# Ledger of designs, part 61: designed miniproteins, single chains, continued (2)

Each design is a single chain, and the fold is of that chain. pLDDT is the mean over its residues in the fold that is shown.

## One batch from the design tools (miniprotein)

Design m6098
Fold by ESMFold2-Fast:
Structure m6098 (fold): chain A 73 residues (1-73)
Amino acid sequence: LEERLDELMERVNELSKRAYELKDTETLITMAGIALRLSHIRLFEEDEEERERLLEEVEREIKEAEERLKAKE
């Protein structure tokens, strides 16, 4: 779990840097929201099945953001 959370947070940080360089405020806001959700999962989500579901949702949104930024480059 910690390893997967750290991996997703690293991806969020990378996307945030890229979005900042591209001046993409929408993606920056989306990444900030995802970072808060990842922190919530780490600190408060105790159900393993629900945790996996939430992490899959976050990973999907990260992939969508990656594709959007790639299209803007």
Scores: mean pLDDT 80

Design m6099
Fold by ESMFold2-Fast:
Structure m6099 (fold): chain A 92 residues (1-92)
Amino acid sequence: SREEVLKELEELDERLQASGPVIRKKIESIKDPKKKEEAIKAVREFLEELRRLSKKLYEALKNEDYEAARKYIERMRKLLEELEKKLEELLK
């Protein structure tokens, strides 16, 4: 439903906003130059894919395709989880 999709989008937006400072601090704490470059690249690729999915999400919402909208929100959530996991691995 529209209400469920909007709630999921609000939760994702709050999580993305909260994650920004944490991700930056983690990257700044990486001492190995090679790992730091990998982290920067991962964030860049994440932002590019997030932008692509945001455009698709906007079109789905505009067309009232809530099934597609929910699918894009889930993909965006998984992208953030994958980025967080990669950064944790680079900090080891």
Scores: mean pLDDT 87

Design m6100
Fold by ESMFold2-Fast:
Structure m6100 (fold): chain A 57 residues (1-57)
Amino acid sequence: TEVAFSAERQAERAELLKLANELQKAGATNDQVAELGRVHAEQGLEAARRLAEEIKK
């Protein structure tokens, strides 16, 4: 395990988890939470943050 590089990935996962929890508290559907994860995987954390803001409107 590459500890130094895994720390950045762990921080990114923590941010994604925070976004998912915020959306769930806001009443987001399971489909919306799944889309957040997909956007993160395909387009990165910044794109996931933008999607979370759109869902929270």
Scores: mean pLDDT 76

Design m6101
Fold by ESMFold2-Fast:
Structure m6101 (fold): chain A 71 residues (1-71)
Amino acid sequence: SLSELIFRIAKHELMTELGLSEERAERLARKVVELVEQGLSGREALIKAIEEDESLSEEEKRRLIEKIKAA
């Protein structure tokens, strides 16, 4: 399904490009799928998922969002 494909791509990118653990990447990738299904772009969904994640520190959030915006 499209949702499965988006999940797998997002999880892989979060782990490979952003250096997140598998558990963190899976949690964020699930949120990305939800946000994309609500009509957000992949970039918007990634940024919003990171901003709303309560387990990431403010410093981790800033670093990750900067990497996404620079891509």
Scores: mean pLDDT 84

Design m6102
Fold by ESMFold2-Fast:
Structure m6102 (fold): chain A 94 residues (1-94)
Amino acid sequence: MKLPGAAPVDPELLEEVKKLLREELEKFGIHLPEGVLEYIARGLAYLIEKEDKIRRVDLRSVVQIPATIMGLDVKPLVEAVIKTAEKLGKEVVD
């Protein structure tokens, strides 16, 4: 059903996460390269599929490496992934 080397996330969920994440990042004036957006979206989609509630520390871990590579503040990236998860019906906890 999925390639052995691919992240075990639903392709339709991944595309929805990418769309919502772009919309949330645009509110902060942030435009990510497609590969960086894909990396964050895959990490977030994985948490959405595996967890009933998502911890803020796990969302921070998803964006930490991308933020460092792009020279961006982690805070707006964390807020974007939190809002994306909430829009997809997931509870975000501290």
Scores: mean pLDDT 79

Design m6103
Fold by ESMFold2-Fast:
Structure m6103 (fold): chain A 72 residues (1-72)
Amino acid sequence: MKVVVVNPENFEEKLPVVAKKGGGPKVVYNDISSFFDVLQKLPDEVANKYKFIGTSPPTDSSTPILSQPNVE
């Protein structure tokens, strides 16, 4: 299942306008490592705004699956 996450570079540039609409520009990651790298680069405020939203047809074996910043 594909995940949608904001690119930290683009998010920093478009933070004020995109935050009002739901966060930075959406980027699909196929690698769990790449996604974690992006998350670690995001500041605490930005990371808190990130959520799992929508998916393309799943490629479970090759696509990381991510959800909201946990239910707890």
Scores: mean pLDDT 42

Design m6104
Fold by ESMFold2-Fast:
Structure m6104 (fold): chain A 98 residues (1-98)
Amino acid sequence: MTPEEQQRLVEVSPELKKLLEKYGIKSDRVTVDELLTAIDRYLADEGLFDPEDGSVADVRGSELGKILGIDRFDVTDAQALLDALRKAGAVREVPPPP
């Protein structure tokens, strides 16, 4: 993911915001970097990283897994995670201000 893409604003769903509020999501609109950082903190706090491969999160049965509709993902592939969030309707692109 490019530095410019990490600074883009996204709108998080109310369900995702509620889940990640403790982890730094304080607004409906956040940067991609803030969103990914909050997800990383959530995964660490809930113990969802694979113990044999810390680059993989097993979110099966977690609230995040329910939101995304997936069992596991590569935490080092920020683009794949962002695409999964968009596909689930958990994140929407914010149009640039007029």
Scores: mean pLDDT 78

Design m6105
Fold by ESMFold2-Fast:
Structure m6105 (fold): chain A 93 residues (1-93)
Amino acid sequence: AKEYREAMEKMAEDMLASLPESVQKAVKEVAAKYPEEEQALNILLLYQVLQSPELQATLGITDVSVESLEAALNKIKEMFKEDVEKTKELMAK
């Protein structure tokens, strides 16, 4: 569990560092609204949305504000509910 969580946290940090500073700030603000054990997963999900124009269009994302990213995170978590729960369980163990 600890090794998996640490790997996910490092991956999330590396992915965040590849984004513009304003986008990094918005993603961090959204992630901070969730329990610490979910933050790395939420960052990775938001990164996936930001890298895919098709996914952004599907989720109705028109900008990268905190409000838009929070709405996108809620939608993508619902779409991938089983995968999200499985990942959350692995990080909690």
Scores: mean pLDDT 75

Design m6106
Fold by ESMFold2-Fast:
Structure m6106 (fold): chain A 84 residues (1-84)
Amino acid sequence: SLDRLIELNQMMLDILTAALEKHADEDEISLEDLKALARELHPEHAELLEAILEAMDLNEDGKLSRSDLESMVKGLQEILSSLS
């Protein structure tokens, strides 16, 4: 449903923004650190959020670049803004 899509986008935005703030001086953030934030911030949805984060690691190197995460944050913010 649309409500669940909005909720998932908000939870993902929380995780990605927290990761960028916590790892401010790093060019790459590990998938393990992103999964840890998912468990910390949204424990009731951690399994689903971890699966989504794994799917975002397209080259399966266990890392996501800062620039990719910043682009995702901007995209999620634009989507959520358009739905209000």
Scores: mean pLDDT 82

Design m6107
Fold by ESMFold2-Fast:
Structure m6107 (fold): chain A 90 residues (1-90)
Amino acid sequence: SPLLEEFRKKVQELIDEANEEIQKLIDENKASSEQKKKVKEIWDEALEKITEIVEKAEKSDQNDKKKLEEYIEEIKKVIEEALEKIKEVI
């Protein structure tokens, strides 16, 4: 599905942007090994949630443009919540 391929590309772009922001936060705040461990735990949990959303899109909604756009908004919220938690531990 062309819509599903575009959806996957948008998800990867959001993940890549979040990875860059997380790395910047770690570097600028000189995060300790313990803080880096907590950051990893928060981000791994977020990635698991994103994976579950992507699997739902692939299995049932791959040709539903509006539903795929809703999943993108849900993924953005997962990332925003993870970044806020990361800022609290750094």
Scores: mean pLDDT 90

Design m6108
Fold by ESMFold2-Fast:
Structure m6108 (fold): chain A 89 residues (1-89)
Amino acid sequence: MEKEKKELIEEAQKIIEETQKLYQLYVDARVPVPPEILKKFEEIIRLAQEAIRLVENNGDIEEAKKLLERAKKLLEELKREVERLGLGE
């Protein structure tokens, strides 16, 4: 399961990086982040960090995968919102 653990950590890290990049687009454009969108940013980061903790502590791999699936879906929703606002390319 070493390969699977490594892949999950790498996936979680990519989710965090993409989420931070999207947040930075709002900051750079000086566009206020709506409360609903801010909560989505916070939840994505929380889910990804929790998945990393589960993997590092030899926890439930299935649970870590579910957390990452939820984070990915929320990230896709955020990407669509950012694209609609024309923030960054």
Scores: mean pLDDT 83

Design m6109
Fold by ESMFold2-Fast:
Structure m6109 (fold): chain A 71 residues (1-71)
Amino acid sequence: SLEEEIEELIKKLKESKDPKERKEAALRLGEIAAKHPEYREKISTALIAAGSDEKDPEVRKAIMEALSKIK
């Protein structure tokens, strides 16, 4: 389900040791939030939390890009 995809993406964003996986998770979460406003609050909360701890510049950029798609 889409809900299961969102939970798995949030887990990868928070816990993956691979910055490429965190970047891809952030971008995919942004796409989902843009198409499905009902998940906006949940996804933006996760992206904001991840962004506060993220030190990789490419992952930080992906998180900011994802957040910019959420109005």
Scores: mean pLDDT 88

Design m6110
Fold by ESMFold2-Fast:
Structure m6110 (fold): chain A 88 residues (1-88)
Amino acid sequence: SKEEEIKKLVEEAQKLFDKLRDPNISPEEAQKLRDELVEKVEKAARLAIEYNAEQTGIEFSDEEIEETVELARKKAKEAADNAIKQRQ
């Protein structure tokens, strides 16, 4: 189900974020983890919007979907960048 897929993506994103908090990772590894985290957050956000639309019967425009996904990506990038900055 989409709900199970969202849960798995969120769990994977959390694991990536936890790894990113490790002060012993290299700057190169931190950048890779950041990029992977953003990708997982984007996928989870898209599926969550689709799942919500299916549950509520509300139709979202492509523009509304992309705006919501971009906000999620921005927040993930900010959180990752803050974690990296605090370690270096």
Scores: mean pLDDT 84

Design m6111
Fold by ESMFold2-Fast:
Structure m6111 (fold): chain A 94 residues (1-94)
Amino acid sequence: DKEKLLKTIENLKNGPPSLSDEVKELLIKIYEALLNNEDEETLAELGRELGRALEPFVRELAEKRGLSPEQIDESVEALIEHYGEYGRELAKNR
């Protein structure tokens, strides 16, 4: 997980300018929470925050793909839930 998080942070730093510094900061907070042995709920909350920070990027990508407003909203909600669960899994597997 540490190696994967570091690679993800590096990819975001070298990635498209549409991704915000807020996303990078939240990934750092997730990594720090893992090092501090925070519980599953703390990691899930940080994961949901990461999903929300990614919303502008997901929305732009979905719009470019011609998705309807309803499909975009569903994609955003799914993303937030996905990253919340990802945070829980990181806590369980550390």
Scores: mean pLDDT 75

Design m6112
Fold by ESMFold2-Fast:
Structure m6112 (fold): chain A 77 residues (1-77)
Amino acid sequence: SEAAALQEALAEELQKLGDEYSKAAPADKPAILQQMLDLVRAAYAQIAPLLSPEQRALLAQYLAQFEAWVAQQIAAL
């Protein structure tokens, strides 16, 4: 399905960014975290119209949790 293909593409790109993050100098980590957040936001915007209202509510909750996590990681750097 389109949703499954988008989720697979997102997972692959996040894995690449995660590897870059692990190898990055501390000064470069905030930019990579922001790239991860932008990627997740873009993917979720594409997936959301394909979902039921209940699934969209859960997706929005997970996005908010991820945004909070990224903000915490940047603040800790």
Scores: mean pLDDT 83

Design m6113
Fold by ESMFold2-Fast:
Structure m6113 (fold): chain A 68 residues (1-68)
Amino acid sequence: RLEDAVRSGTESALRSGSDPETARRGGESAARMALRGDEGEAFLEALRSGLDLRGASHATEAAMRMVR
């Protein structure tokens, strides 16, 4: 399920206009925090990874959907 959350978050960030490396970092960070059940931390960690507000929001939502 982690792999699915990482993939979903990364793809969502890419569709939001993030570059591939930033999307991958943000997607991974969001997915790890989403698995811990912490949506707020997933969003903040995606932002810290370099995603903008739109990318972080989409990556977090996509990752949370995969773990719920």
Scores: mean pLDDT 79

Design m6114
Fold by ESMFold2-Fast:
Structure m6114 (fold): chain A 64 residues (1-64)
Amino acid sequence: DNSKVVVDVRGLSVDEAVAKALEKVIEHSHLILIIDESNKDRAQEIRDQILKRYPTAEVEVVVE
């Protein structure tokens, strides 16, 4: 799938980040999430929640 979207979730809670990502994954199969360095340990939780709903989605994490 050539559909790719960048989703900035810096400063959001895990629940807020998941909600924002799920809005985008409905329209796009490939997500690039931008997170804070301090929240990088939460990236796996966010990814797991998205993949539970959409297991075929591709989720990349970029730490700023």
Scores: mean pLDDT 77

Design m6115
Fold by ESMFold2-Fast:
Structure m6115 (fold): chain A 116 residues (1-116)
Amino acid sequence: SNAETTKKVIEEQFKDRPHLQGEVDIVKKVLDKYIETGEVKLTDEEFNALKLILSLLDFGSLSDEELEALLETVEFIVSGMDKEKATELLNMLLEKFRQQKLTKMEKRVQELLSKL
């Protein structure tokens, strides 16, 4: 699934970063709940952990398939957020994709923002 692919990407990129393992574990539990139930509502702690991990993730090292899986997972998770939190997360991703020159991913996040 897209969430399982996203979980593996996070585990691989953060495996050697001990100071972030608390936030990684929170995000992995969020993804596990999504895989098991198909629904996720984030607490403030879970939102902050997800935003931090995504802000530090190297999207430029990912395959097109991994990027697609990650964005599909993010799209589903933000659909369950309030508009303010969804806008905050998507604006952070928009800036990050722009900086990493991921033009296709930037456009997709812009489309998600337009639907809020």
Scores: mean pLDDT 84

Design m6116
Fold by ESMFold2-Fast:
Structure m6116 (fold): chain A 106 residues (1-106)
Amino acid sequence: STAENLKSLADKYIEKAKEYAKKGVEALRNGDYETALENFEKAIDYAEKAALALVASGDTSLENNERLEKIYKAIKLFNEAAKGLRDGSITPEEAIKLAEEAIKNL
């Protein structure tokens, strides 16, 4: 079904979001802030695409709504990490913790 295909697409986008988030964490561990920010932006983009696919599925079930809430939480955490790194308000270690918590919600 179209709904099933959109959910499968969301799963693929979630895996891409996790992949880029992990690349961002590794770049940050190596002191490469520019590469970390680029990868966190890609993780946000894929997580947003996953949320859009789930919304487009038309599934109003509790399970789909809870999944959407977790994806939105992950997007918020990635944005907090990216913003904090750009303005210097957080340490790399704090940004890694935010990104790892975001990954757990995906």
Scores: mean pLDDT 91

Design m6117
Fold by ESMFold2-Fast:
Structure m6117 (fold): chain A 75 residues (1-75)
Amino acid sequence: MSREELEREVDLALAILYVIVQTRDMPEEVRNELIEKAEELIRKEGLTAQEVFDKLKPEIDAARQRALEERRRRL
């Protein structure tokens, strides 16, 4: 592998690990969606792990807020 290819694979592994850690208490479906998004950001957009962390943080926060809102909507 080239150095750039190796760096991309390392960034991908770090981004996936970050998502798993941040979403461990969320449903598997939510975690899988965020993992797929992280993979796309690195493989298609060429983002670094740090850029993915910054971009996915609001998505993770939104998913958590959505879960809380769904609980509140029950009457």
Scores: mean pLDDT 77

Design m6118
Fold by ESMFold2-Fast:
Structure m6118 (fold): chain A 73 residues (1-73)
Amino acid sequence: SLNLMVLGEGMLSQGEQYYQQGDMDMAKFHFMMSSHLYDLSGEPQRSYGVLSTMYDKLGDDDLAAKYRALELA
């Protein structure tokens, strides 16, 4: 739903803020919640994009590349 997408966007924004503050655990939590909310809203490509961004920021290049490919499929 649109409301779940708005919540997902909010969680993504919050995750970016925690990442900038160096709080990797809170950043990861919010990125995972954003991904889950996008998936529940019927937007799997947005969910994959969030996971790709999360793994890239956490230094997991292999998982980042995997989810980026799924986002663009």
Scores: mean pLDDT 88

Design m6119
Fold by ESMFold2-Fast:
Structure m6119 (fold): chain A 64 residues (1-64)
Amino acid sequence: MEEKVEEARRLIDRISDPKRRRWYREQLDALEFYLKSPDPEAQENAGKALDILVEELRRDVEAE
């Protein structure tokens, strides 16, 4: 999980549009909150959402 969060942060830093970069940062911050939740269902759902976010970030970075 930590490696995925770090990958997401690095990909966000590569986004050239400051508005999109801010939006991705807000999404990642929300996911980090749920990943630290004591609820295992919330943790699992946040992990899946993080994988989707990383995939979207890779596409956006590649489009630049």
Scores: mean pLDDT 80

Design m6120
Fold by ESMFold2-Fast:
Structure m6120 (fold): chain A 107 residues (1-107)
Amino acid sequence: MHPEASEEAKELIKYLEENVEGLLSVEVSEEDPNVLVIKVEKGVDLNTLYEALAAARPELTVGFLKAGSIIEEKEDYTEVRVGLTKEATLQLSVDEGMELLKEGVGL
């Protein structure tokens, strides 16, 4: 990943930390630098997260972010994976499909 893209990611993370109540952590995915792994407290309205992301990235709509995000309920928090580009969102969908295929072939 380019150093410039890393700085943009850091600025976006700070923006989310300042504008999303109940945010526990935001990290860049190790598999795709255009994917954020976001941890929020249970019961947080994810629409506030999507609105903050859409405000920072106006090319992304709340509806697109909701449709393209992967939500995993954990014991103490909710983990949300969000694509920051249409390409990253499509790649997340492909990766999830590959995991489902691995589970089906694991017999």
Scores: mean pLDDT 69

Design m6121
Fold by ESMFold2-Fast:
Parts: structure tokens; C-alpha cells; sequence
Structure m6121 (fold): chain A 73 residues (1-73)
């Protein structure tokens, strides 16, 4: 759980940096908010990390569905 969450955090950090470089503050702020949630979960330990990882999976599923619809438009 913690290892998967740390990998997710690294991915989000890269995406936040890219959004910041593009001047997309709204997207950068969304990634920063997710990173903060992950940091809190990692600090609180394995149980919190598992809960956060499950929430990240839900968010990712919704993002994939939304992106697919945009590509079809």
C-alpha cells in the first residue's frame, strides 16, 4: 500500500510540475491537493495508506472515463 502510494505521489508531482510550467494553475492545484492527501496518509501509516490508495483508484477510473468521452467528441 505505502509503496504504491509513493509511486502515485511521484507521478502526481511530475504532472503538477508540468502543469505549473504550462501556467495551468487549476490543474496544478488539483494535483497538489492529491499529493497532500497522500502525504497525510503516508504519515498516518498503513491503514490510512490503504484507504487513500482505494480513493485514488476511484479518481483514476473517473478520469479515464472522462478522457475517453473527450477523445470521442
Amino acid sequence: AEEELRERKRELERKAEEARKRGDLATANLYLAQIRRIEVALAEGEEAARAELEEEKRIEEYKELYKKKLEEE
Scores: mean pLDDT 76

Design m6122
Fold by ESMFold2-Fast:
Structure m6122 (fold): chain A 71 residues (1-71)
Amino acid sequence: MSKEELAEKAQESMRSMGVPEEFAEKTKEELKNSKTPEEILKVAKKFAEEAPKELQSQILGIGKAVADLFG
């Protein structure tokens, strides 16, 4: 998959989990700018900390899944 496709897939996954669209869009943009699995995980962790508490684990899970697809 292209980097853009992976970022869009991550956004769709977050949307399906009830993550606010603004968080999903920001995560997509940061993922498109990330070049390594470590950067992707860093982005996911940053946005998870800003998300509602009940969604933090799920956002981190998506970030790890996307990082695994890049690595």
Scores: mean pLDDT 70

Design m6123
Fold by ESMFold2-Fast:
Structure m6123 (fold): chain A 67 residues (1-67)
Amino acid sequence: MKEIEELAKKAYEEAVASGDKELAKAAVEVGVYLGLLHMARALKMPEEVLKKIEEKLEEAVKKLKEL
């Protein structure tokens, strides 16, 4: 969790410094899914919902790493 959060923050800072709009978008997408996962866990959502969000987060992280 913390490692992915740090990855997204560093990517966003790099994107802002370089003007890379695509990198900025990818970093924000990871942040959004991290926030959704945190909220879903705090609200005690069903495991099926948590797994769906985790899958989307993994896809977002993969997309960010491919940039």
Scores: mean pLDDT 81

Design m6124
Fold by ESMFold2-Fast:
Structure m6124 (fold): chain A 77 residues (1-77)
Amino acid sequence: MKKKEAEELAEEARKYGEEAARLLEKGAPVEEVEKKIRKAAELLKKAYIALGYDPEEVEEKMKKTLEEEIKILKEIV
């Protein structure tokens, strides 16, 4: 288990998520917000895999969550 690597990836994902929230609050273009959300999701996926979670299960759950978040984002713009 790569705990330190997972913690670093999760922290980086959190920062991208915070950037996405900030961009959304100030009315930045949807494309910029989506880019930050997608990057956060990718890093979070890598963090879970590094913690020893099943890569296939993580991929499936993260893909579903990401698609739902992006759909909501596009609906509110």
Scores: mean pLDDT 77

Design m6125
Fold by ESMFold2-Fast:
Structure m6125 (fold): chain A 61 residues (1-61)
Amino acid sequence: MLSEEQKKALEELKNTPGLEKYSDEELLEALKKNNWNVEKAKKLLIEEEIDEGIRLIEEAV
């Protein structure tokens, strides 16, 4: 059960370039950890993707 503001936060993350590979569950977890702050969640996920792209080359094959 998501509130209207929680749904909007999730939609904003899904509409962010580079985050479309994340599942709704992963986006929701990022939002929860950042107190539903979309800007902080975006930054965390974008930085994590960059680090994973450098370190986890086996998934990029």
Scores: mean pLDDT 69

Design m6126
Fold by ESMFold2-Fast:
Structure m6126 (fold): chain A 68 residues (1-68)
Amino acid sequence: MEELEQLSRQVSDLAASSPERREAVREAGEARGAEVVEEDGRLVLYFAPDTPREEQLAALRAALEAAR
């Protein structure tokens, strides 16, 4: 279970590290159906309650990869 939280934090941390990574994370997340929200100057990816865990993990991993 903690894997989703860990990946979410890594995505937010990478997005905060540079403007280019922030944009890459936003684009990759949105392309995978995530709702990308900016909170406290950080990007956070949200998913619909019925989104399968595997789909959430795929979206987060895609965002990490897009951020390099």
Scores: mean pLDDT 77

Design m6127
Fold by ESMFold2-Fast:
Structure m6127 (fold): chain A 80 residues (1-80)
Amino acid sequence: SADERLLNALKAGMGKVLDKVVEELKKNGKATVTDIPESVTASTAGDAVKRYLVLSGVAKEEELEVVADDAKKSFTVSWA
């Protein structure tokens, strides 16, 4: 499915970043990402990571908050 293809593509391109986000979110309730590809905004990357966490079963959409700062090229994922 399109969601499975997206999940696999995100894992292949951002696997280590995604693993770090999952670990930090479980340990500290919050993960901040600065390792964002030059070709995308922090908002786009943050939305993609939130979608990954939901599709991979780590969390439900309503349990997650994403705050992006495009100027600083960073985003934060936290428990809502």
Scores: mean pLDDT 79

Design m6128
Fold by ESMFold2-Fast:
Structure m6128 (fold): chain A 69 residues (1-69)
Amino acid sequence: SVLELAETILEILKKAKGPLSAEELKERVEERVGRPVDDEEFDKALTYLIAKGLIDAEEIDGVTYFYVP
């Protein structure tokens, strides 16, 4: 579910040593869940977390990074 994916994303970001790129974050999520994650499913989970203020996004040199504020 999108909620279970969102919980996994949040856990990974909370344990990260710094902001993660969308590509890095998706790879770590796929490794954790043991399956490929659709871009649509991933985007819905990110949008949910951002809307709740649980994560934020920053663009650096054309790359979007996600982090816990």
Scores: mean pLDDT 86

Design m6129
Fold by ESMFold2-Fast:
Structure m6129 (fold): chain A 95 residues (1-95)
Amino acid sequence: SPFAERLIEEFKSIIKNPEVQKAFEEFVRALESGDPQAALEAYERLKELVKKEFPELLPMFYTADIFLSLASEPEGKLNFAKNVLIPLFKRSAAA
C-alpha cells in the first residue's frame, strides 16, 4: 500500500544499515499480509538486529506474547510500526 511504502522510505531515511532496513521492510510487509505468525517472525528478526546494532532500544521491544496479541488486531498493525517503532529508531539515530 502507499502507506507501507511511505513508512519504509521514512525508516530508510533514518536508519542507513542495509540489513536493518531490509528487516524493517520485511516486518512492514508481514504486517500488511495479515498473518500474525509471519509478523512475529519478522519482528523477532528485527529484534535480533536491534540487539546487535541498537542495543539501547532492545528494552522497548515487546516480548513475543505481547507482540502476537497486538499483531492479531487489524487496527493496531501498521499504526504500531508508525507510532512506536519509527519514533524509537529516530530517537536512537539522533543520539
Scores: mean pLDDT 74

Design m6130
Fold by ESMFold2-Fast:
Structure m6130 (fold): chain A 112 residues (1-112)
Amino acid sequence: SAAEEQKKKVEELKEILRKALSYDSRAILEGIENDDLEEGIRRALERGVELGLISEEEAEELLERFKKLVEELKEEDLKKIKEEIKKEAEASIYTAEALRKIGDEIDKELAE
């Protein structure tokens, strides 16, 4: 059915966004906040390539698939996906900052 096909596209877009978020949560958050999610995804995928977690070819394929999914999905579905991914990006950034602070405190204790 058309509804099942739309649901599959929604889940595929969420998977691409979560994968990109795992490379650069801040780029994804900034992309959502600036209403330029394509730029956010591009920067996050570039970071994934830099980190050796994904190939340049895979990054290009994911970006093109993202663009196609955005064109094919309804505006209301895109809004819900952006709201969900924004919360996940914010949570990821908060966790990373908390872990960095703990690491800095451990390093200070070990240096003394």
Scores: mean pLDDT 85

Design m6131
Fold by ESMFold2-Fast:
Structure m6131 (fold): chain A 84 residues (1-84)
Amino acid sequence: LEEIRKLIEEAKKKNIAEIDRLFASLPPELVEELKELVEKIYEQTLVILDPRASEAEKKKAEEERARLEEEFKKLMEKARALLA
């Protein structure tokens, strides 16, 4: 449990650092929006993995994470196009 939480936090930090590295030349507003989506996705992941969370809470977190992942993909496509 503690190992999984540590891995998730480490993965989140790596993803945020990668966004800063890849998109440093983009408008700050777009970079911050990408980072915010990553933070929110990991927040939902922690709910899904919480043994104290109800099945209803986990279902809601799964649905919200899927929505956030879709938004992240769209914003990533826009960011990549701006780097061309």
Scores: mean pLDDT 81

Design m6132
Fold by ESMFold2-Fast:
Structure m6132 (fold): chain A 68 residues (1-68)
Amino acid sequence: MSNEEKAKELFEEIKKENPDMSETTKQALLSLLKMLVDDGAEITEEVKKGVKELADLLLQGEKARAAA
């Protein structure tokens, strides 16, 4: 499986876990994953964990802005 395929699967997994994610957050995650693939970074379990953690922070920020 290519790095691009791994990145796409990770993005789809994050979307499945967060179906209410805004378009802005989706675009931010896609940009991050594209940058990682373009830089040649291997999508390891550690990278997946980091990206999921970042996605969680972005979603928390989105909900905080909506609540404020």
Scores: mean pLDDT 77

